# Ledger of designs, part 1: designed miniproteins, single chains

Every score and structure here is a prediction.

Each design is a single chain, and the fold is of that chain. pLDDT is the mean over its residues in the fold that is shown.

## One batch from the design tools (miniprotein)

Design m1
Fold by ESMFold2-Fast:
Structure m1 (fold): chain A 109 residues (1-109)
Amino acid sequence: GDAAGAEVDARLRAALADAPPRARGVVTRLLRGLPDEVLIRYLVEKLGLSLRRARELVSKLSPLAKQLRDLVHRAIQAAEAGDDAAAARHLEGALDTLRQIVATATDLL
């Protein structure tokens, strides 16, 4: 259902809104599922990172972004099945993973 997806999306957007603007720009592009090489190019050309540092950042963030997408999917599936307890646990895991992504991006930028 679209209602469960909209609620999860709203909670993630609210958490991301509190991120520093520089980190928010990187995280937003990461969550859009852009290829690693496109993200590396953005970090080098637009944010002035060295190629090595850009690759290190993407290597840390890409696994977390995949974990976030899995947790979001599980939260929506649980909510649609009426398992409110499982939906809440998966959503909390997604929010924690997003906070880890934001902290990692902030520390490395």
Scores: mean pLDDT 82

Design m2
Fold by ESMFold2-Fast:
Structure m2 (fold): chain A 81 residues (1-81)
Amino acid sequence: MSPQELADTLNRMSQDYLDYSKKYDKQGDKDMSKLYNDLSKTSQQASDLASQGKVDDALQLIQQGQQKAKADLAALAAKKA
């Protein structure tokens, strides 16, 4: 995959996450809205890095962002037990 193809893919992911964020915001789910908004921003930053040829930095940023989102999602799903 070329750096430009990665950048284009990450930019599309950013837009998809932003759409989910807006959908959850309209439903009053502020936590899910914030989670997807943060993923959108991370994907956009990674797209910018990939467009600069910094592919490894872009992939590392996405991996870290996805790990954080997974942990945050698990915390939101957890019950006080």
Scores: mean pLDDT 82

Design m3
Fold by ESMFold2-Fast:
Order: structure tokens, then sequence, then C-alpha cells
Structure m3 (fold): chain A 72 residues (1-72)
């Protein structure tokens, strides 16, 4: 897994996190990103990459909860 791939995921999550009024489409995008992170976690054996992906997973979980609460 390349640093470029991890940076792209971080940027996509950051852009979603910056949205003041998230939509149902933003929720779907966050859930898709979470799924990608889970697949990447299952496929990687590099401890440094695992740590970065675990941080991204936590951010994705927090974002999904925030969006769900905003849409309630």
Amino acid sequence: MSDETLEKLEKELEELEKKKNPTKEDLLEAEILRGIILIMLALTEDPEVLERLERLLKRADELIEKIKKALS
C-alpha cells in the first residue's frame, strides 16, 4: 500500500468532516470510505500502515455518528 493511497483517504475524510451541513449522500460516502478502510486493514501486514488505517477507521466512525445525529 502506497503513502499516496493513505493520503488520498485522509483527504477525502477531511473534506467530508469540513462540511457544515452533511447530506444523506455524504453519509453514504462516509460509509463507503469506512468499508474501504476495513478491506485495507484486512489485507495489510505493515504495522505502520495498520496504525494509520486504525486512526482513519476511528475518524470514519466518528464522522458517520456525527452525520447520523445531524440527519435525525
Scores: mean pLDDT 82

Design m4
Fold by ESMFold2-Fast:
Structure m4 (fold): chain A 77 residues (1-77)
Amino acid sequence: MVELSAEEKEELAKAQAELKAMAAEANKTGSLAAIEEAARFLAEQMRKLAAKAGLDVTEEIDAQMAAVDALLAQRQQ
């Protein structure tokens, strides 16, 4: 199996942390549009990093995006 290099793993982890931080900040301000934009941007970056390493992380990214969508749906109710 192809594994991410230590450098790529660190970069992917930072992108994931940035996604969570931006989602948390948008939740504090109530800006649903900011959460959506942040999630799309970082998901795209994570997919690019995974593609460079030849890894399929689609399920993991999709699960995180589904969690964001669920959070947005709850707030719009």
Scores: mean pLDDT 68

Design m5
Fold by ESMFold2-Fast:
Structure m5 (fold): chain A 68 residues (1-68)
Amino acid sequence: SEKEELIEEIVAELLRAYETDGQDGMERKLAEILSEHPDLTPEEIAEILQRVEKLLAQIERIAAEAAG
């Protein structure tokens, strides 16, 4: 689905922004993306944020395991 491909790309861009500039960078990138994709529904935005949160939690878990 073209919509699914768009969601996957947005998730990747948000994760990159978070890696570079943390939470503030991710929030700025999200605002930019929302302005470029006004057709995104609140439900799709929630799905994007949920996927980002899940991946960030997974990364933090792996980093904690490697540090211990």
Scores: mean pLDDT 82

Design m6
Fold by ESMFold2-Fast:
Structure m6 (fold): chain A 63 residues (1-63)
Amino acid sequence: NADALRAQAAAERTRAENLAKSVKIHKEDLEKYGTVGEEQIKNVEKLRDRETARADALEAAAA
């Protein structure tokens, strides 16, 4: 039970990390080329924060 929650937390953490990498790339593209909008970056940041919060909640539930 707790092990399953920890496994889910790890998966959500990995998703959050992937979204964080996407945010970094989009910010670099915006700074270098101006082709990626700030709105798009904000939307990906919201998804990153949501996955991070979910991972934190699952880790807390597994404790």
Scores: mean pLDDT 81

Design m7
Fold by ESMFold2-Fast:
Structure m7 (fold): chain A 67 residues (1-67)
Amino acid sequence: MEVEKKALKELMEEEFGVPPEKITEEDLEKLLKLVKEIQAAAQAGDEETALAKVKEVIELAKELREK
């Protein structure tokens, strides 16, 4: 879990330009949950849910950058 959270912080900084200091532990937990929900929806063939969760990740990244 901690290794996954560190990887998510690095991904958010590199891909979305969100500095690690703007990401709280709660934000990381939300991101990790969204990633797992995307994986579960993709495995179930639920493309609509998977896309909706990807949009939530993008919106969260925007909000974190604008803090």
Scores: mean pLDDT 78

Design m8
Fold by ESMFold2-Fast:
Structure m8 (fold): chain A 113 residues (1-113)
Amino acid sequence: TQLEALLSKIETAVANGDSGELAKAVADFAKENEKIVVLFELGKVSQKEEDLAVDIQKKVLSLLGLPESAEPQDLLKYAHQLAEQSGDTEALKKVIDADIEIGVLYLKKAVWS
């Protein structure tokens, strides 16, 4: 799955100490995972896909040393800090774009509900 591919990218970036690549992967993960959560609430994905998304999120949070109570916004804050530390402008742009896309997703959910 796309989430499993992103988990693999996060694991690789952590192992390599690559803050820029880690920031990009975490931002993409936060966006894609939240999309599945919202689509599940709208009846557009299965319980199995929701359960997989929840399971992978717990693994990502554990890898990053974040609490299980962490929300998508906490993942984006983590990614933003890494992007700033790396000096990677592309990583910073991806974090900002992911934050905007999640905001748009919530707006769409409100209209579609």
Scores: mean pLDDT 84

Design m9
Fold by ESMFold2-Fast:
Structure m9 (fold): chain A 72 residues (1-72)
Amino acid sequence: MSARLAELEALAREGERLREELEALGSGREDVAAIQERLRARIPTIQSLEDGERLLRETLRLLRELLAERRA
């Protein structure tokens, strides 16, 4: 479980990194903040690490798409 929690935390940190990249580009500030706040609020309600990982991966996908669009 510790290794799985570390993986989940690593995914969350990746989301923070993507947010910082978007902030540096000056785009998506409110949208990224809303996504991050929603994710943070939902973490305590997640009953399983699989649910948490799925939520984080969905969030990362949205952040990556936003970053790719802004950098394209």
Scores: mean pLDDT 67

Design m10
Fold by ESMFold2-Fast:
Formats: sequence, structure tokens, C-alpha cells
Structure m10 (fold): chain A 68 residues (1-68)
Amino acid sequence: MLSVDEIRARAAAALATIRTMDPESARVALRVGLHELERELERNRDDPERVAALQEIRAEFERELAAV
């Protein structure tokens, strides 16, 4: 299981990579990321700290998707 810091670091790296993509590829990557985040939220339902971190990351991905 990844630590909260590792989850945040990986999300930041993924977003940095997505920002270098063309809009069509970025949209696909963001949608895939959001789908995986929903699965992780479901798996971690009983862990409030991980849920909070995952919800914040999901909000960042949703903001990026809205901007593309």
C-alpha cells in the first residue's frame, strides 16, 4: 500500500506528464486516472486520511479535465 505522500507524489508526476500532452490525449489520460481514483476510494472507504488525500487528487484531476 502506498503512503499518502507517495500517492500525492505519483499524482503530481502524472499531472505534470498530462500537461505536456495534446488536449485529446490529456482528456483520455485524465479520464483513466479518475476511473482508477474512484476504485481506490472504494477500496479505502474505511481509511479517512487516504480518502481525504484521494478526494483532493480527484478534485485536481477534475479541474484539469474541465480546463482541457
Scores: mean pLDDT 82

Design m11
Fold by ESMFold2-Fast:
Structure m11 (fold): chain A 85 residues (1-85)
Amino acid sequence: SMEEKIQAALAAAEKTFEEEWEELRRRYGDAVDHPRVQKALEEYRKYLKEAAIAHANGDTKKAQEALEKAREALLRAEKEAAELV
């Protein structure tokens, strides 16, 4: 069903988020817990979910735009974390 497809896509997005969060924590430690880094990670998670839903709905353009915003947010999280160590 479409609902099952959306739930599977959201689960995959959450797994991607957790893997990137673990990688940042491995590289930067407690700096990842800083509010500026957390804000960027929240934006990353939001855009990953938006991309997953758009992809499940067949909206490839919206999915690509959301993935680009997700990449930008992840780069901001990494930059903010690097500036704190």
Scores: mean pLDDT 88

Design m12
Fold by ESMFold2-Fast:
Structure m12 (fold): chain A 72 residues (1-72)
Amino acid sequence: SVIERGLERVREHGRRLGLPDDLIDSVVTRMRQAIDQRKITDPEQIERLTDAVIRNLEDVARREGLPPAPAP
């Protein structure tokens, strides 16, 4: 299933980024719920959603690495 492949890609990418398992599980669960609630069946739409979720995980990983902002 294209849906199951998308969810596995998100899990693998999150693990590769070193994100906590709880965060990865939460993201995968919410992605699956969004697909089910919106009745997304188009493989192209699922791939675009998968890519967007992966980009969001990369953004989270980058934010976790940000140094404290200097006080003015």
Scores: mean pLDDT 76

Design m13
Fold by ESMFold2-Fast:
Structure m13 (fold): chain A 75 residues (1-75)
Amino acid sequence: STLTITTGGSDDPTTVANNAVTQAKTNGITKIVVNVSPEGGGLSERLNSELTYDTLLKLKADGTLDSSVTIERGT
């Protein structure tokens, strides 16, 4: 199953990323899509979503997020 996430302009990207890891583990998510589209969001939403994506890649690299979970950027 796929989890799509968007980080709000006032949200903490690290908190959003860690919550996504918890949801993936709890719900058997196999793919996380981070909506980083520059077309619809404000600058803060875009920057925080990019930071969330980067944080998820780091969590996958260090084994906190299971290696079988795919992380993608949403267009």
Scores: mean pLDDT 80

Design m14
Fold by ESMFold2-Fast:
Structure m14 (fold): chain A 88 residues (1-88)
Amino acid sequence: EEEKKKKIAEYLDEHREERVKKLLELLRVEKVSVEEVLDLSMWELYEELKKKGYVTIGEYEMALELAEARGDEELKKEAEEEIKELKE
């Protein structure tokens, strides 16, 4: 589990700037500057947004992309099911 979290954090950090911009756009968080959010790791950003209930279709699409990149079939299936539910 800890190794899995580390791999996820590493993948998200590789695409941090682009993913942060995409997440802010999807969540329409108007009062948070991009610069302030870039100070967080992508994994920390993901967990904070999840805690605040800001998880959206975009977050699950990011999780699906991450799962495909890492070959994590369990995460991939979970993300696909959540995306399907939210698009209904």
Scores: mean pLDDT 56

Design m15
Fold by ESMFold2-Fast:
Structure m15 (fold): chain A 93 residues (1-93)
Amino acid sequence: ALLSAELYRKMAEFYASLSPKAKEIIAEANKLPTLEEQLDFLDKAIAAETDQYTIMALVYYRGALLLEAGVPEEVLLEENRRFNQLLGEAFQL
């Protein structure tokens, strides 16, 4: 868990180094008082974003927060798959 969380944080830092926007979004999320509020903010930011480096930075940062809270990586991978499926279904006309 700790090693996976550290890896996710390093990946988030790497992609954020390529996206000043990701750094600003992460800084704003960190001002929020609860994990639930931070996750909701990041989820909305990811959904509104079109820049791949910004998306990757935010996805890894969100993952790091969940892993640090004790969520297994396997659950995180399944949530990301389900989120992508729901987005695909919402845009099927």
Scores: mean pLDDT 75

Design m16
Fold by ESMFold2-Fast:
Structure m16 (fold): chain A 76 residues (1-76)
Amino acid sequence: MELVERAKKIEEEAKKLADYFESLGLTSVAEVLKEIQEKAKEAIKYAESGDENRAKTLIDKAQEAVERAKAAVEAF
């Protein structure tokens, strides 16, 4: 289940980033990352139900947001 594995990785990365930004007192950024975690969890549900197109769309959006957050950490 490639999409489920991908969504789980995104969820884990978003969680680590949320914890990191929260430790810095950047609560607003951490809240956005928690929303990304929720989208990744939703993608897992769609992938497991066979809605691969919807799962892929959510995964792509969550992945882009995680990559943006990682770039912000590197610039910070």
Scores: mean pLDDT 80

Design m17
Fold by ESMFold2-Fast:
Structure m17 (fold): chain A 92 residues (1-92)
Amino acid sequence: SLEELVAELRKLFRELFANYHDPEKVKEILKKMKEVLDRLIEYARAQGRDELVEALERMKEVIDRMLKEGLTPEDLYELAELFSEVLALVES
């Protein structure tokens, strides 16, 4: 369900901040976040929620960049801002 996927994404976000000193753990968490985002995108597309799809795809792009180039404070900030946008859209 949407609620379960959003709850999983929120949990993974907390784990990301708790484990930011561990590059290997960060990479595992980012991969799991990407899997959850793919499922959320499928759900949002099925419901015709174009703005939510766009926000989720932008989050996925940031995660892909972090997986290729490593974790930066700037990327973490951007990811957090995009997650806030996703939460606002889901609650609408």
Scores: mean pLDDT 85

Design m18
Fold by ESMFold2-Fast:
Structure m18 (fold): chain A 77 residues (1-77)
Amino acid sequence: SREEAERALEEAERAIREAQRVIEEKGASLEALFTLGVAALLLGVARLLLTKGDYEGALRLAEEALRLAEEAKRLAE
């Protein structure tokens, strides 16, 4: 649904912001930086799909972006 996609996008955005904060504070490997970059790219595409009415595609990519943002945060530690 649209509401599920919007919530997933918001959650992914928060996770990316938190991962960026941890990376800035603790430093990061090239792997952590790359993983965060891919998460940000997927979030951007998810937003585009949401604006086009592809709620299923937006949800799927937002969930993937969330997973990658959490992984980037783990890799930064």
Scores: mean pLDDT 87

Design m19
Fold by ESMFold2-Fast:
Structure m19 (fold): chain A 69 residues (1-69)
Amino acid sequence: MSEAELREKLSKLDDEELRELLPKLPVEYRHLVVEVSTNLEVALLAYTSIPTSETAAYERARAYLERKR
């Protein structure tokens, strides 16, 4: 599954479904939850679940959070 396909699937989920899926999602794709979530709490949960060793995902997640203010 491509990142774009996964993003589209995640964008169709509500906050509860995103919370349930987050721990099952590979760490490199968790930034997509930050991008698609309209709920700041869900976005923050996704962001904090990304290891800092996943630098690309972590930086993308940070940028998405800054734009949601």
Scores: mean pLDDT 78

Design m20
Fold by ESMFold2-Fast:
Structure m20 (fold): chain A 114 residues (1-114)
Amino acid sequence: EAEIELEGRREGNTLTYTLRVTLPDGTVLEITITLTRENGELHVEIVVRAGGREIRRVLVNPSAEELVEALAEALREAGMPDAVVEEVRRTALAAGPDFGAVVAGIARGLAEAL
């Protein structure tokens, strides 16, 4: 029932996904996932913003599972309910090993939980 805005932007070696949703209390949740490939390494930055909080996580060569777990921790620290975090984790992990599919799974989990 929640409308999720998902935007993908590429700039050189960097791909940025931005997800936005308005929560039932009127708070805007924004998730930014930035993927940069340099010198054979994948660098992933996750930024979660909600209710005046900003949580940042940086990962090097993460698996899809490691990316999802880092996002789950950031969502909890940002004050998201456990039920929302678990639905996002479940749908993201079910989407498969491709990071684009994982991001689509995150959006679906947010839509299903909210």
Scores: mean pLDDT 82

Design m21
Fold by ESMFold2-Fast:
Structure m21 (fold): chain A 66 residues (1-66)
Amino acid sequence: SKLSQEEAERIAKEILGDLLVDVQVNDGLFTVTVKEMPPAEKLVDLARRLKEASGEGSFGLEVIVE
């Protein structure tokens, strides 16, 4: 993935705001840790924006509740 950790964190923070704890990026897998489960609409937006920004290749999103 061409998407940097910093850019992934920026995108996640814009969508999740204060719910966001952490973002980790490993070979197209995004692991997003949240304080509580976000509304489905925010999860859809998160997946869409991260996939668009990451470009072509493998894409995975894992959401973990703290």
Scores: mean pLDDT 81

Design m22
Fold by ESMFold2-Fast:
Structure m22 (fold): chain A 71 residues (1-71)
Amino acid sequence: SKVEELVKKLVDAVEKGDGAAVQRTLDEMRALGASEQQVLDQLKKLKEQGYGSKSALTGAIQAARDWFARH
């Protein structure tokens, strides 16, 4: 799904420390109409599958929560 692709891009952007890519990916998720819950559920699924580093996943979860709380 497009949400799965974007959530993977978010984790990758956090792993790289690319704050601009993090913002662009979250903006794209919002434009697609993805809810905070859909994004968090997909991040949980990726964590269970071992996608990305633990720090990148933790950072992506925090970035998503902070983004949706402010927007």
Scores: mean pLDDT 85

Design m23
Fold by ESMFold2-Fast:
Structure m23 (fold): chain A 73 residues (1-73)
Amino acid sequence: IEELIKEVKENPNVTVTKEEDGLIYTATYDAETKTLSLFVETKNGEFISEESEGDEVLKELLEYRKKIEEKKK
């Protein structure tokens, strides 16, 4: 997910989708507003979260992902 955020910041206004650990991450960075948009879904189509802001979003999503992994078994 850190790599995904880095990729969208290097390629503004391009949507990037990555699948990691059973989660689907879709991210876009708007260079004019300096806003990061991140959408997270499970492979089963369950919506988890949608975030729109800067570097604070990355921290919250990493913590949320960690909690989801702990609940798998």
Scores: mean pLDDT 65

Design m24
Fold by ESMFold2-Fast:
Structure m24 (fold): chain A 89 residues (1-89)
Amino acid sequence: VAELAREAARAYAAGDEERALALDARVVAELRALAATVPDAVALLELGEAQIAAADALIEHSKDEELVEQAREAKKKIEEKKKEIEEEM
């Protein structure tokens, strides 16, 4: 997901907004899937940092307000799950 977010940022920098929006939509879909499901505590802790960074990049560069809102919601859920797991471990 972090690589998709970096690719989206590059597309925005190049002026290819259509490609950037398609990549942002894929990032949001992956973030929402992770936020909805906790497959494994260790995997969530390791992947959570990369997914949070991807969400931050999307929020910073995306011109699509709906995708930004979805990224913020997914980031919040991932952060909450990560904190719960860290506290239990």
Scores: mean pLDDT 68

Design m25
Fold by ESMFold2-Fast:
Structure m25 (fold): chain A 74 residues (1-74)
Amino acid sequence: SLSELLARLDEALREMAAAGRVSGAEVVAFRQAMAEIQARNITDPEEILAVIRRRVKNPELLAAVEAVLREHEA
């Protein structure tokens, strides 16, 4: 479900923040992207990734997002 996907994305974000790999501004930007995805009920993985990429530029965080989306599609 979209709720389960968003929960996994938030978990990945929290783990990277705890490891010091993302800034507070990047956390805010990512959460804004997730809120948009949920509000618009976006379920297409390519569109989800595009929404996140517009707000987030951190390559490690984007790689983690792509991994979560790939696992969700399987």
Scores: mean pLDDT 85

Design m26
Fold by ESMFold2-Fast:
Structure m26 (fold): chain A 134 residues (1-134)
Amino acid sequence: KGILYAPVDEDALEKATKALMEAAQKVLENPSEENHRALVEAARAFYEAVTGRPYRKIETKLGKEILDKLLEAAREQLENPDVDKLARLIGFLFLEKGFPGLLETAVYRLENASLEDLPAVALVLMAIAKLLGY
């Protein structure tokens, strides 16, 4: 009898989004091996909540091109993070190129990230979470 049909588990998605945002924020404050590991776990859980599928290691050419552009934008704003500005940029890139493997490629890049790259990857994941999770 509701007008809305929600085919996704909204409770699982909300919890995964919150966990990802909290883990990413900890990485922004202190990029450490422990915080990197926590963010990887949160990002995989978020992927599974969004897609309804087990995480698999995939890096697509288009996902890589979009992610590289987002990472450059994230690096430029590390001193003054604006997750909403990054989420808007993702929205524009979605209209131009779609989302072919962006989330998968972002999680793959996160797993292989250096501690120096972690803050930029964390900001991109926060922006993706804002766009897809809420």
Scores: mean pLDDT 76

Design m27
Fold by ESMFold2-Fast:
Structure m27 (fold): chain A 68 residues (1-68)
Amino acid sequence: AGVSKAEVLQNISKSLESATDDDVEHLILMIEDVKKNGLLDESLANKIIDLLKEKKLDEAVDLVKDSL
């Protein structure tokens, strides 16, 4: 069974809120996986990945919350 896009965004939000800079690589892989499976909008996924690459975790959290 597939998960809803809203559930994916909630899980991403929780992961980002508890994350440190050391978690960024794992978070990028997670978001790329959900993007590849069509569970997250490609444009939104790319914006989150870009913020994570810049280690802007707080801005990534805000972007995800604004998308819920």
Scores: mean pLDDT 80

Design m28
Fold by ESMFold2-Fast:
Structure m28 (fold): chain A 68 residues (1-68)
Amino acid sequence: SLDDLLAEFLALYREALTRIDPEELERLLADVAARSGARSVAEGLSLDESQRLLYQDAIDTLRRRLAA
């Protein structure tokens, strides 16, 4: 569910706050928002679909950064 994606994102975000520089974290999430927003517009996604895409991209981005 969207709530499950949000919960997973928040868990990763809390870890990121302890391990990633705040300016870097802000840039990563801003890039995710811009990228997901552009794709949602291009594909004509609903609000729910857009939010799922946003949280999934944020989760994937934070997972990759925290694994590095």
Scores: mean pLDDT 87

Design m29
Fold by ESMFold2-Fast:
Parts: sequence; C-alpha cells; structure tokens
Structure m29 (fold): chain A 92 residues (1-92)
Amino acid sequence: AALEKLRATLDADAAALRAMGASDSQVQQFRNYGDLALQALAAGDTDSAVQYLTQALRIAADIMGSAGEEAPSDEQLEAAARAAVEQAVAMA
C-alpha cells in the first residue's frame, strides 16, 4: 500500500539521519511529524499531511546542512512534501 511505502521511506530516512549524527531528539521529532503526516493522509486531510511532512523534511534539511550538505529551500521542501503526498494519494 502507498501509505506503507511512505512509512518505510520515513523509517529509512530516520535511520539515515541518525547515521549522519542527528541527536535522539531530532530523530524523535522527525518521526513524530512523519507519523502525524501519515495519520492526516489516512484521514483524507492532504493539507495537514503536506504541512506535517514539510516540517519533517525541514528537520532533515537542518541535519543535512549541519553535515555540510546543501540544504533545500523552504519552497523546495514544501514542493517535495506535496509531491510525496500526491504520490501516496494517487497510489491509494
């Protein structure tokens, strides 16, 4: 299922962030926002899902920026969140 695939992606991303030196609290916040996004999608609230997923991706971008990677802009993070939500809805 599309929601299961998105959950698996978020779980893999959380593990990758931890490997890049993310704190336990940062990984927990990423997982919390990811879970809220999945709950919103399950409820059919795509707007809330985009907002929660954008917040999760913003946390990931901050961690990547601290590791010396180029961080995406807020607009790019929101666009990526929207695309992921649209893909999950289309595969449902």
Scores: mean pLDDT 79

Design m30
Fold by ESMFold2-Fast:
Structure m30 (fold): chain A 80 residues (1-80)
Amino acid sequence: SAPSAGEIKRVFEAVAERYEKEGADPQFVENLRNVANGIPDVESAKVFQELIDTRSDELAEIARELGLDGVADMFRKAGE
């Protein structure tokens, strides 16, 4: 079955928290949280696409660590 919006939100919240702890730019972290909350503007959509294009394996791994295998499969396919 397709992953739920809530499951996708949990993965992006975990990604945002990880990048925030690693000292990422606050605007980039905010854009990730905006994607997670389903209100992405053009900049948030660009951040989401850049993550899929460059870090789909990392997104899939984080989803797998959260037990969200359907989300992990979605990110792997999107990165292809």
Scores: mean pLDDT 75

Design m31
Fold by ESMFold2-Fast:
Structure m31 (fold): chain A 94 residues (1-94)
Amino acid sequence: ASLTVADVPAVYVGETVTITATLSDAAGKPYLLYVAREGEAAQFATAVAAGETVNISLKATKAAESVTITLTAVDPATGEVVATASATLSVYAK
């Protein structure tokens, strides 16, 4: 399995940013997708199927930060991490 995340545009404080991710897996089975911001606890985001593109909404709460957003795909049967991807989110007060 592999996970690809699209580039994330800069947003302003109070806005919601959409993180777009696509899972590629030859087995075609569903996985659980988790999202973690740098310095924050990881949270369950959504289920994702192989070949599916999913949109994850995150609210920007702090200004003038550049944070790494890490996406992790987990096999629900084993709890094993099968793929990871990351993107950088910039948040501005403007």
Scores: mean pLDDT 75

Design m32
Fold by ESMFold2-Fast:
Formats: structure tokens, C-alpha cells, sequence
Structure m32 (fold): chain A 78 residues (1-78)
């Protein structure tokens, strides 16, 4: 399942990004973006229904910008 994330803030102190996510099925939620154990950019999406999703992003964490829309793929439902 595809995900679209709008980056709303980059925290320069932690290196984490914050955003809002829309999933292909119309589910929306808050996103927290960081790195996984392999250094890939990964978002955790907290959906309004209480479900959480892990999303692997197409854009590296180092290339993220405030106001940017990035895409990814849901790899796990938490």
C-alpha cells in the first residue's frame, strides 16, 4: 500500500522529521520520520483509528525538506 507524507517540520537537534500522512486507502495520520537499523528513511504513521504503520520512504532522510511531499510504501502494520 502506498503512502504520501507531507513534511511539516525537521527537528535539527534530533534529526527527526514530522509530517502528516495519507495512505492509499484514504487513512490519514501523523508521521514521525527517522532512520531504521540499515540507515533507510522510515516513517511511523499514527492513524486516527489507533492503528500504526511502518512506511519505507523513497527519499533519504538527509534530502527531506519542510513543505515537501514524499512517497513511500507501507511495509508493516503495527
Amino acid sequence: MKAEITITRIDEETGLAYGTATLEDGTTGRALVGSDAQGRAVAIVFASDGTAYRVLLDTPLSELREGQVVTGEVVEEL
Scores: mean pLDDT 81

Design m33
Fold by ESMFold2-Fast:
Order: sequence, then structure tokens, then C-alpha cells
Structure m33 (fold): chain A 55 residues (1-55)
Amino acid sequence: SEELEKEIQRIGDEIERIASKPVLTPEDLERLAELGERYLNLVQKLKGKQPYQIP
């Protein structure tokens, strides 16, 4: 959906912004882990597949 694609783009932009820092703090690393997990889950939803959806 358009809303899902918009959210994916927003998260991707935030990941890029943090990852582009010359030095990453522990808080930056924690944020990247959270954003990366959310990003992957949203991308899988957009593709009509969920990670670990095997019963």
C-alpha cells in the first residue's frame, strides 16, 4: 500500500541518516537494530510474505 511504502521510505531514510554518522553511539546502534527489524518486517508485509510465518 502507499502508506506502507511511505513508512518504509521514512524508516530507510532514518537508518541512512544514523548509519552515515562518523561515530555511532550505543544509542545509535540500539536505534539501528530497532529500525532495521521494523524495516525488514514492513518490506516483507509489502511483498505479501511475513518472516517466520511457517506454521
Scores: mean pLDDT 77

Design m34
Fold by ESMFold2-Fast:
Structure m34 (fold): chain A 62 residues (1-62)
Amino acid sequence: GEHGKLGLEAGKKGDVDSAKFHAMRALEEGDGEGTILAGKGLIEAGDKKSGEGGIKLGESLL
């Protein structure tokens, strides 16, 4: 979904707050693939723990 891509792009720019917002939105929408993608963005922004958690939650929706 859109939130997954937006979360990844925010993470690549180092915007942890925006990446986290989009990860939560993808999760709320049941978008497992989008939640994984935004989680990867969080890892790139330096929040590895939240990013790894987001990836696991997204995988649980697949």
Scores: mean pLDDT 86

Design m35
Fold by ESMFold2-Fast:
Structure m35 (fold): chain A 97 residues (1-97)
Amino acid sequence: SFFEKIDEVLKNPNIVAALRVLKEIVESFNDKELIEKFEEELKKFVLATENNDIKTAGESLKNIENLVIPELEKEGKYELAKKVKELIEIIKKELNI
Protein backbone atom coordinates (compact mmCIF):
# COMPACT_ATOMS: atom_id res chain seq x y z
CA SER A 1 0.00 0.00 0.00
CA PHE A 2 1.18 3.55 -0.71
CA PHE A 3 0.09 4.38 2.85
CA GLU A 4 2.62 1.85 4.27
CA LYS A 5 5.34 3.87 2.46
CA ILE A 6 4.23 7.12 4.19
CA ASP A 7 5.69 5.92 7.53
CA GLU A 8 9.10 5.45 5.85
CA VAL A 9 9.03 8.69 3.79
CA LEU A 10 7.66 11.30 6.24
CA LYS A 11 9.40 10.02 9.43
CA ASN A 12 7.34 12.50 11.51
CA PRO A 13 5.13 10.44 13.88
CA ASN A 14 2.61 13.28 14.44
CA ILE A 15 2.05 13.79 10.68
CA VAL A 16 1.85 10.00 10.09
CA ALA A 17 -0.69 9.56 12.93
CA ALA A 18 -2.84 12.46 11.63
CA LEU A 19 -2.77 11.08 8.05
CA ARG A 20 -3.77 7.58 9.27
CA VAL A 21 -6.86 8.95 11.06
CA LEU A 22 -7.69 11.06 7.98
CA LYS A 23 -7.43 7.94 5.75
CA GLU A 24 -9.79 5.97 8.06
CA ILE A 25 -12.36 8.81 7.88
CA VAL A 26 -12.15 8.94 4.03
CA GLU A 27 -12.35 5.12 3.69
CA SER A 28 -15.49 5.13 5.92
CA PHE A 29 -17.42 6.78 3.01
CA ASN A 30 -17.00 3.59 0.87
CA ASP A 31 -16.81 6.02 -2.10
CA LYS A 32 -14.19 4.83 -4.62
CA GLU A 33 -13.99 8.20 -6.44
CA LEU A 34 -13.52 10.13 -3.16
CA ILE A 35 -10.86 7.63 -1.98
CA GLU A 36 -8.99 7.86 -5.34
CA LYS A 37 -9.02 11.71 -5.27
CA PHE A 38 -7.84 11.66 -1.64
CA GLU A 39 -4.97 9.28 -2.54
CA GLU A 40 -3.90 11.55 -5.45
CA GLU A 41 -3.74 14.61 -3.12
CA LEU A 42 -1.94 12.53 -0.46
CA LYS A 43 0.71 11.48 -3.03
CA LYS A 44 1.19 15.16 -4.04
CA PHE A 45 1.52 16.11 -0.35
CA VAL A 46 4.14 13.41 0.38
CA LEU A 47 6.20 14.30 -2.72
CA ALA A 48 6.02 18.05 -1.92
CA THR A 49 7.10 17.36 1.69
CA GLU A 50 10.10 15.27 0.50
CA ASN A 51 11.14 18.16 -1.81
CA ASN A 52 10.58 20.88 0.87
CA ASP A 53 7.91 22.39 -1.43
CA ILE A 54 5.86 24.04 1.33
CA LYS A 55 3.52 25.81 -1.13
CA THR A 56 2.48 22.56 -2.89
CA ALA A 57 2.22 20.72 0.46
CA GLY A 58 -0.16 23.45 1.72
CA GLU A 59 -2.21 23.35 -1.51
CA SER A 60 -2.58 19.53 -1.22
CA LEU A 61 -3.77 19.86 2.41
CA LYS A 62 -6.33 22.51 1.36
CA ASN A 63 -7.52 20.24 -1.50
CA ILE A 64 -7.95 17.34 0.98
CA GLU A 65 -9.94 19.62 3.35
CA ASN A 66 -12.15 20.86 0.46
CA LEU A 67 -12.67 17.26 -0.73
CA VAL A 68 -13.55 15.69 2.66
CA ILE A 69 -15.30 18.39 4.77
CA PRO A 70 -18.30 19.00 2.43
CA GLU A 71 -19.00 15.23 2.22
CA LEU A 72 -18.95 14.88 6.03
CA GLU A 73 -21.26 17.92 6.40
CA LYS A 74 -23.70 16.47 3.80
CA GLU A 75 -23.94 13.34 6.00
CA GLY A 76 -24.48 15.46 9.17
CA LYS A 77 -21.09 14.31 10.57
CA TYR A 78 -20.13 17.73 11.98
CA GLU A 79 -17.90 16.35 14.78
CA LEU A 80 -15.87 14.37 12.19
CA ALA A 81 -15.66 17.52 10.00
CA LYS A 82 -14.21 19.36 13.05
CA LYS A 83 -11.78 16.43 13.62
CA VAL A 84 -10.57 16.64 9.97
CA LYS A 85 -9.89 20.40 10.41
CA GLU A 86 -7.95 19.64 13.63
CA LEU A 87 -5.89 16.90 11.88
CA ILE A 88 -5.01 19.26 8.99
CA GLU A 89 -3.99 21.94 11.56
CA ILE A 90 -1.67 19.44 13.33
CA ILE A 91 0.03 18.64 9.99
CA LYS A 92 0.41 22.37 9.16
CA LYS A 93 1.99 23.09 12.58
CA GLU A 94 4.46 20.18 12.20
CA LEU A 95 5.51 21.57 8.77
CA ASN A 96 5.48 25.26 9.90
CA ILE A 97 2.84 26.08 7.24
Scores: mean pLDDT 83

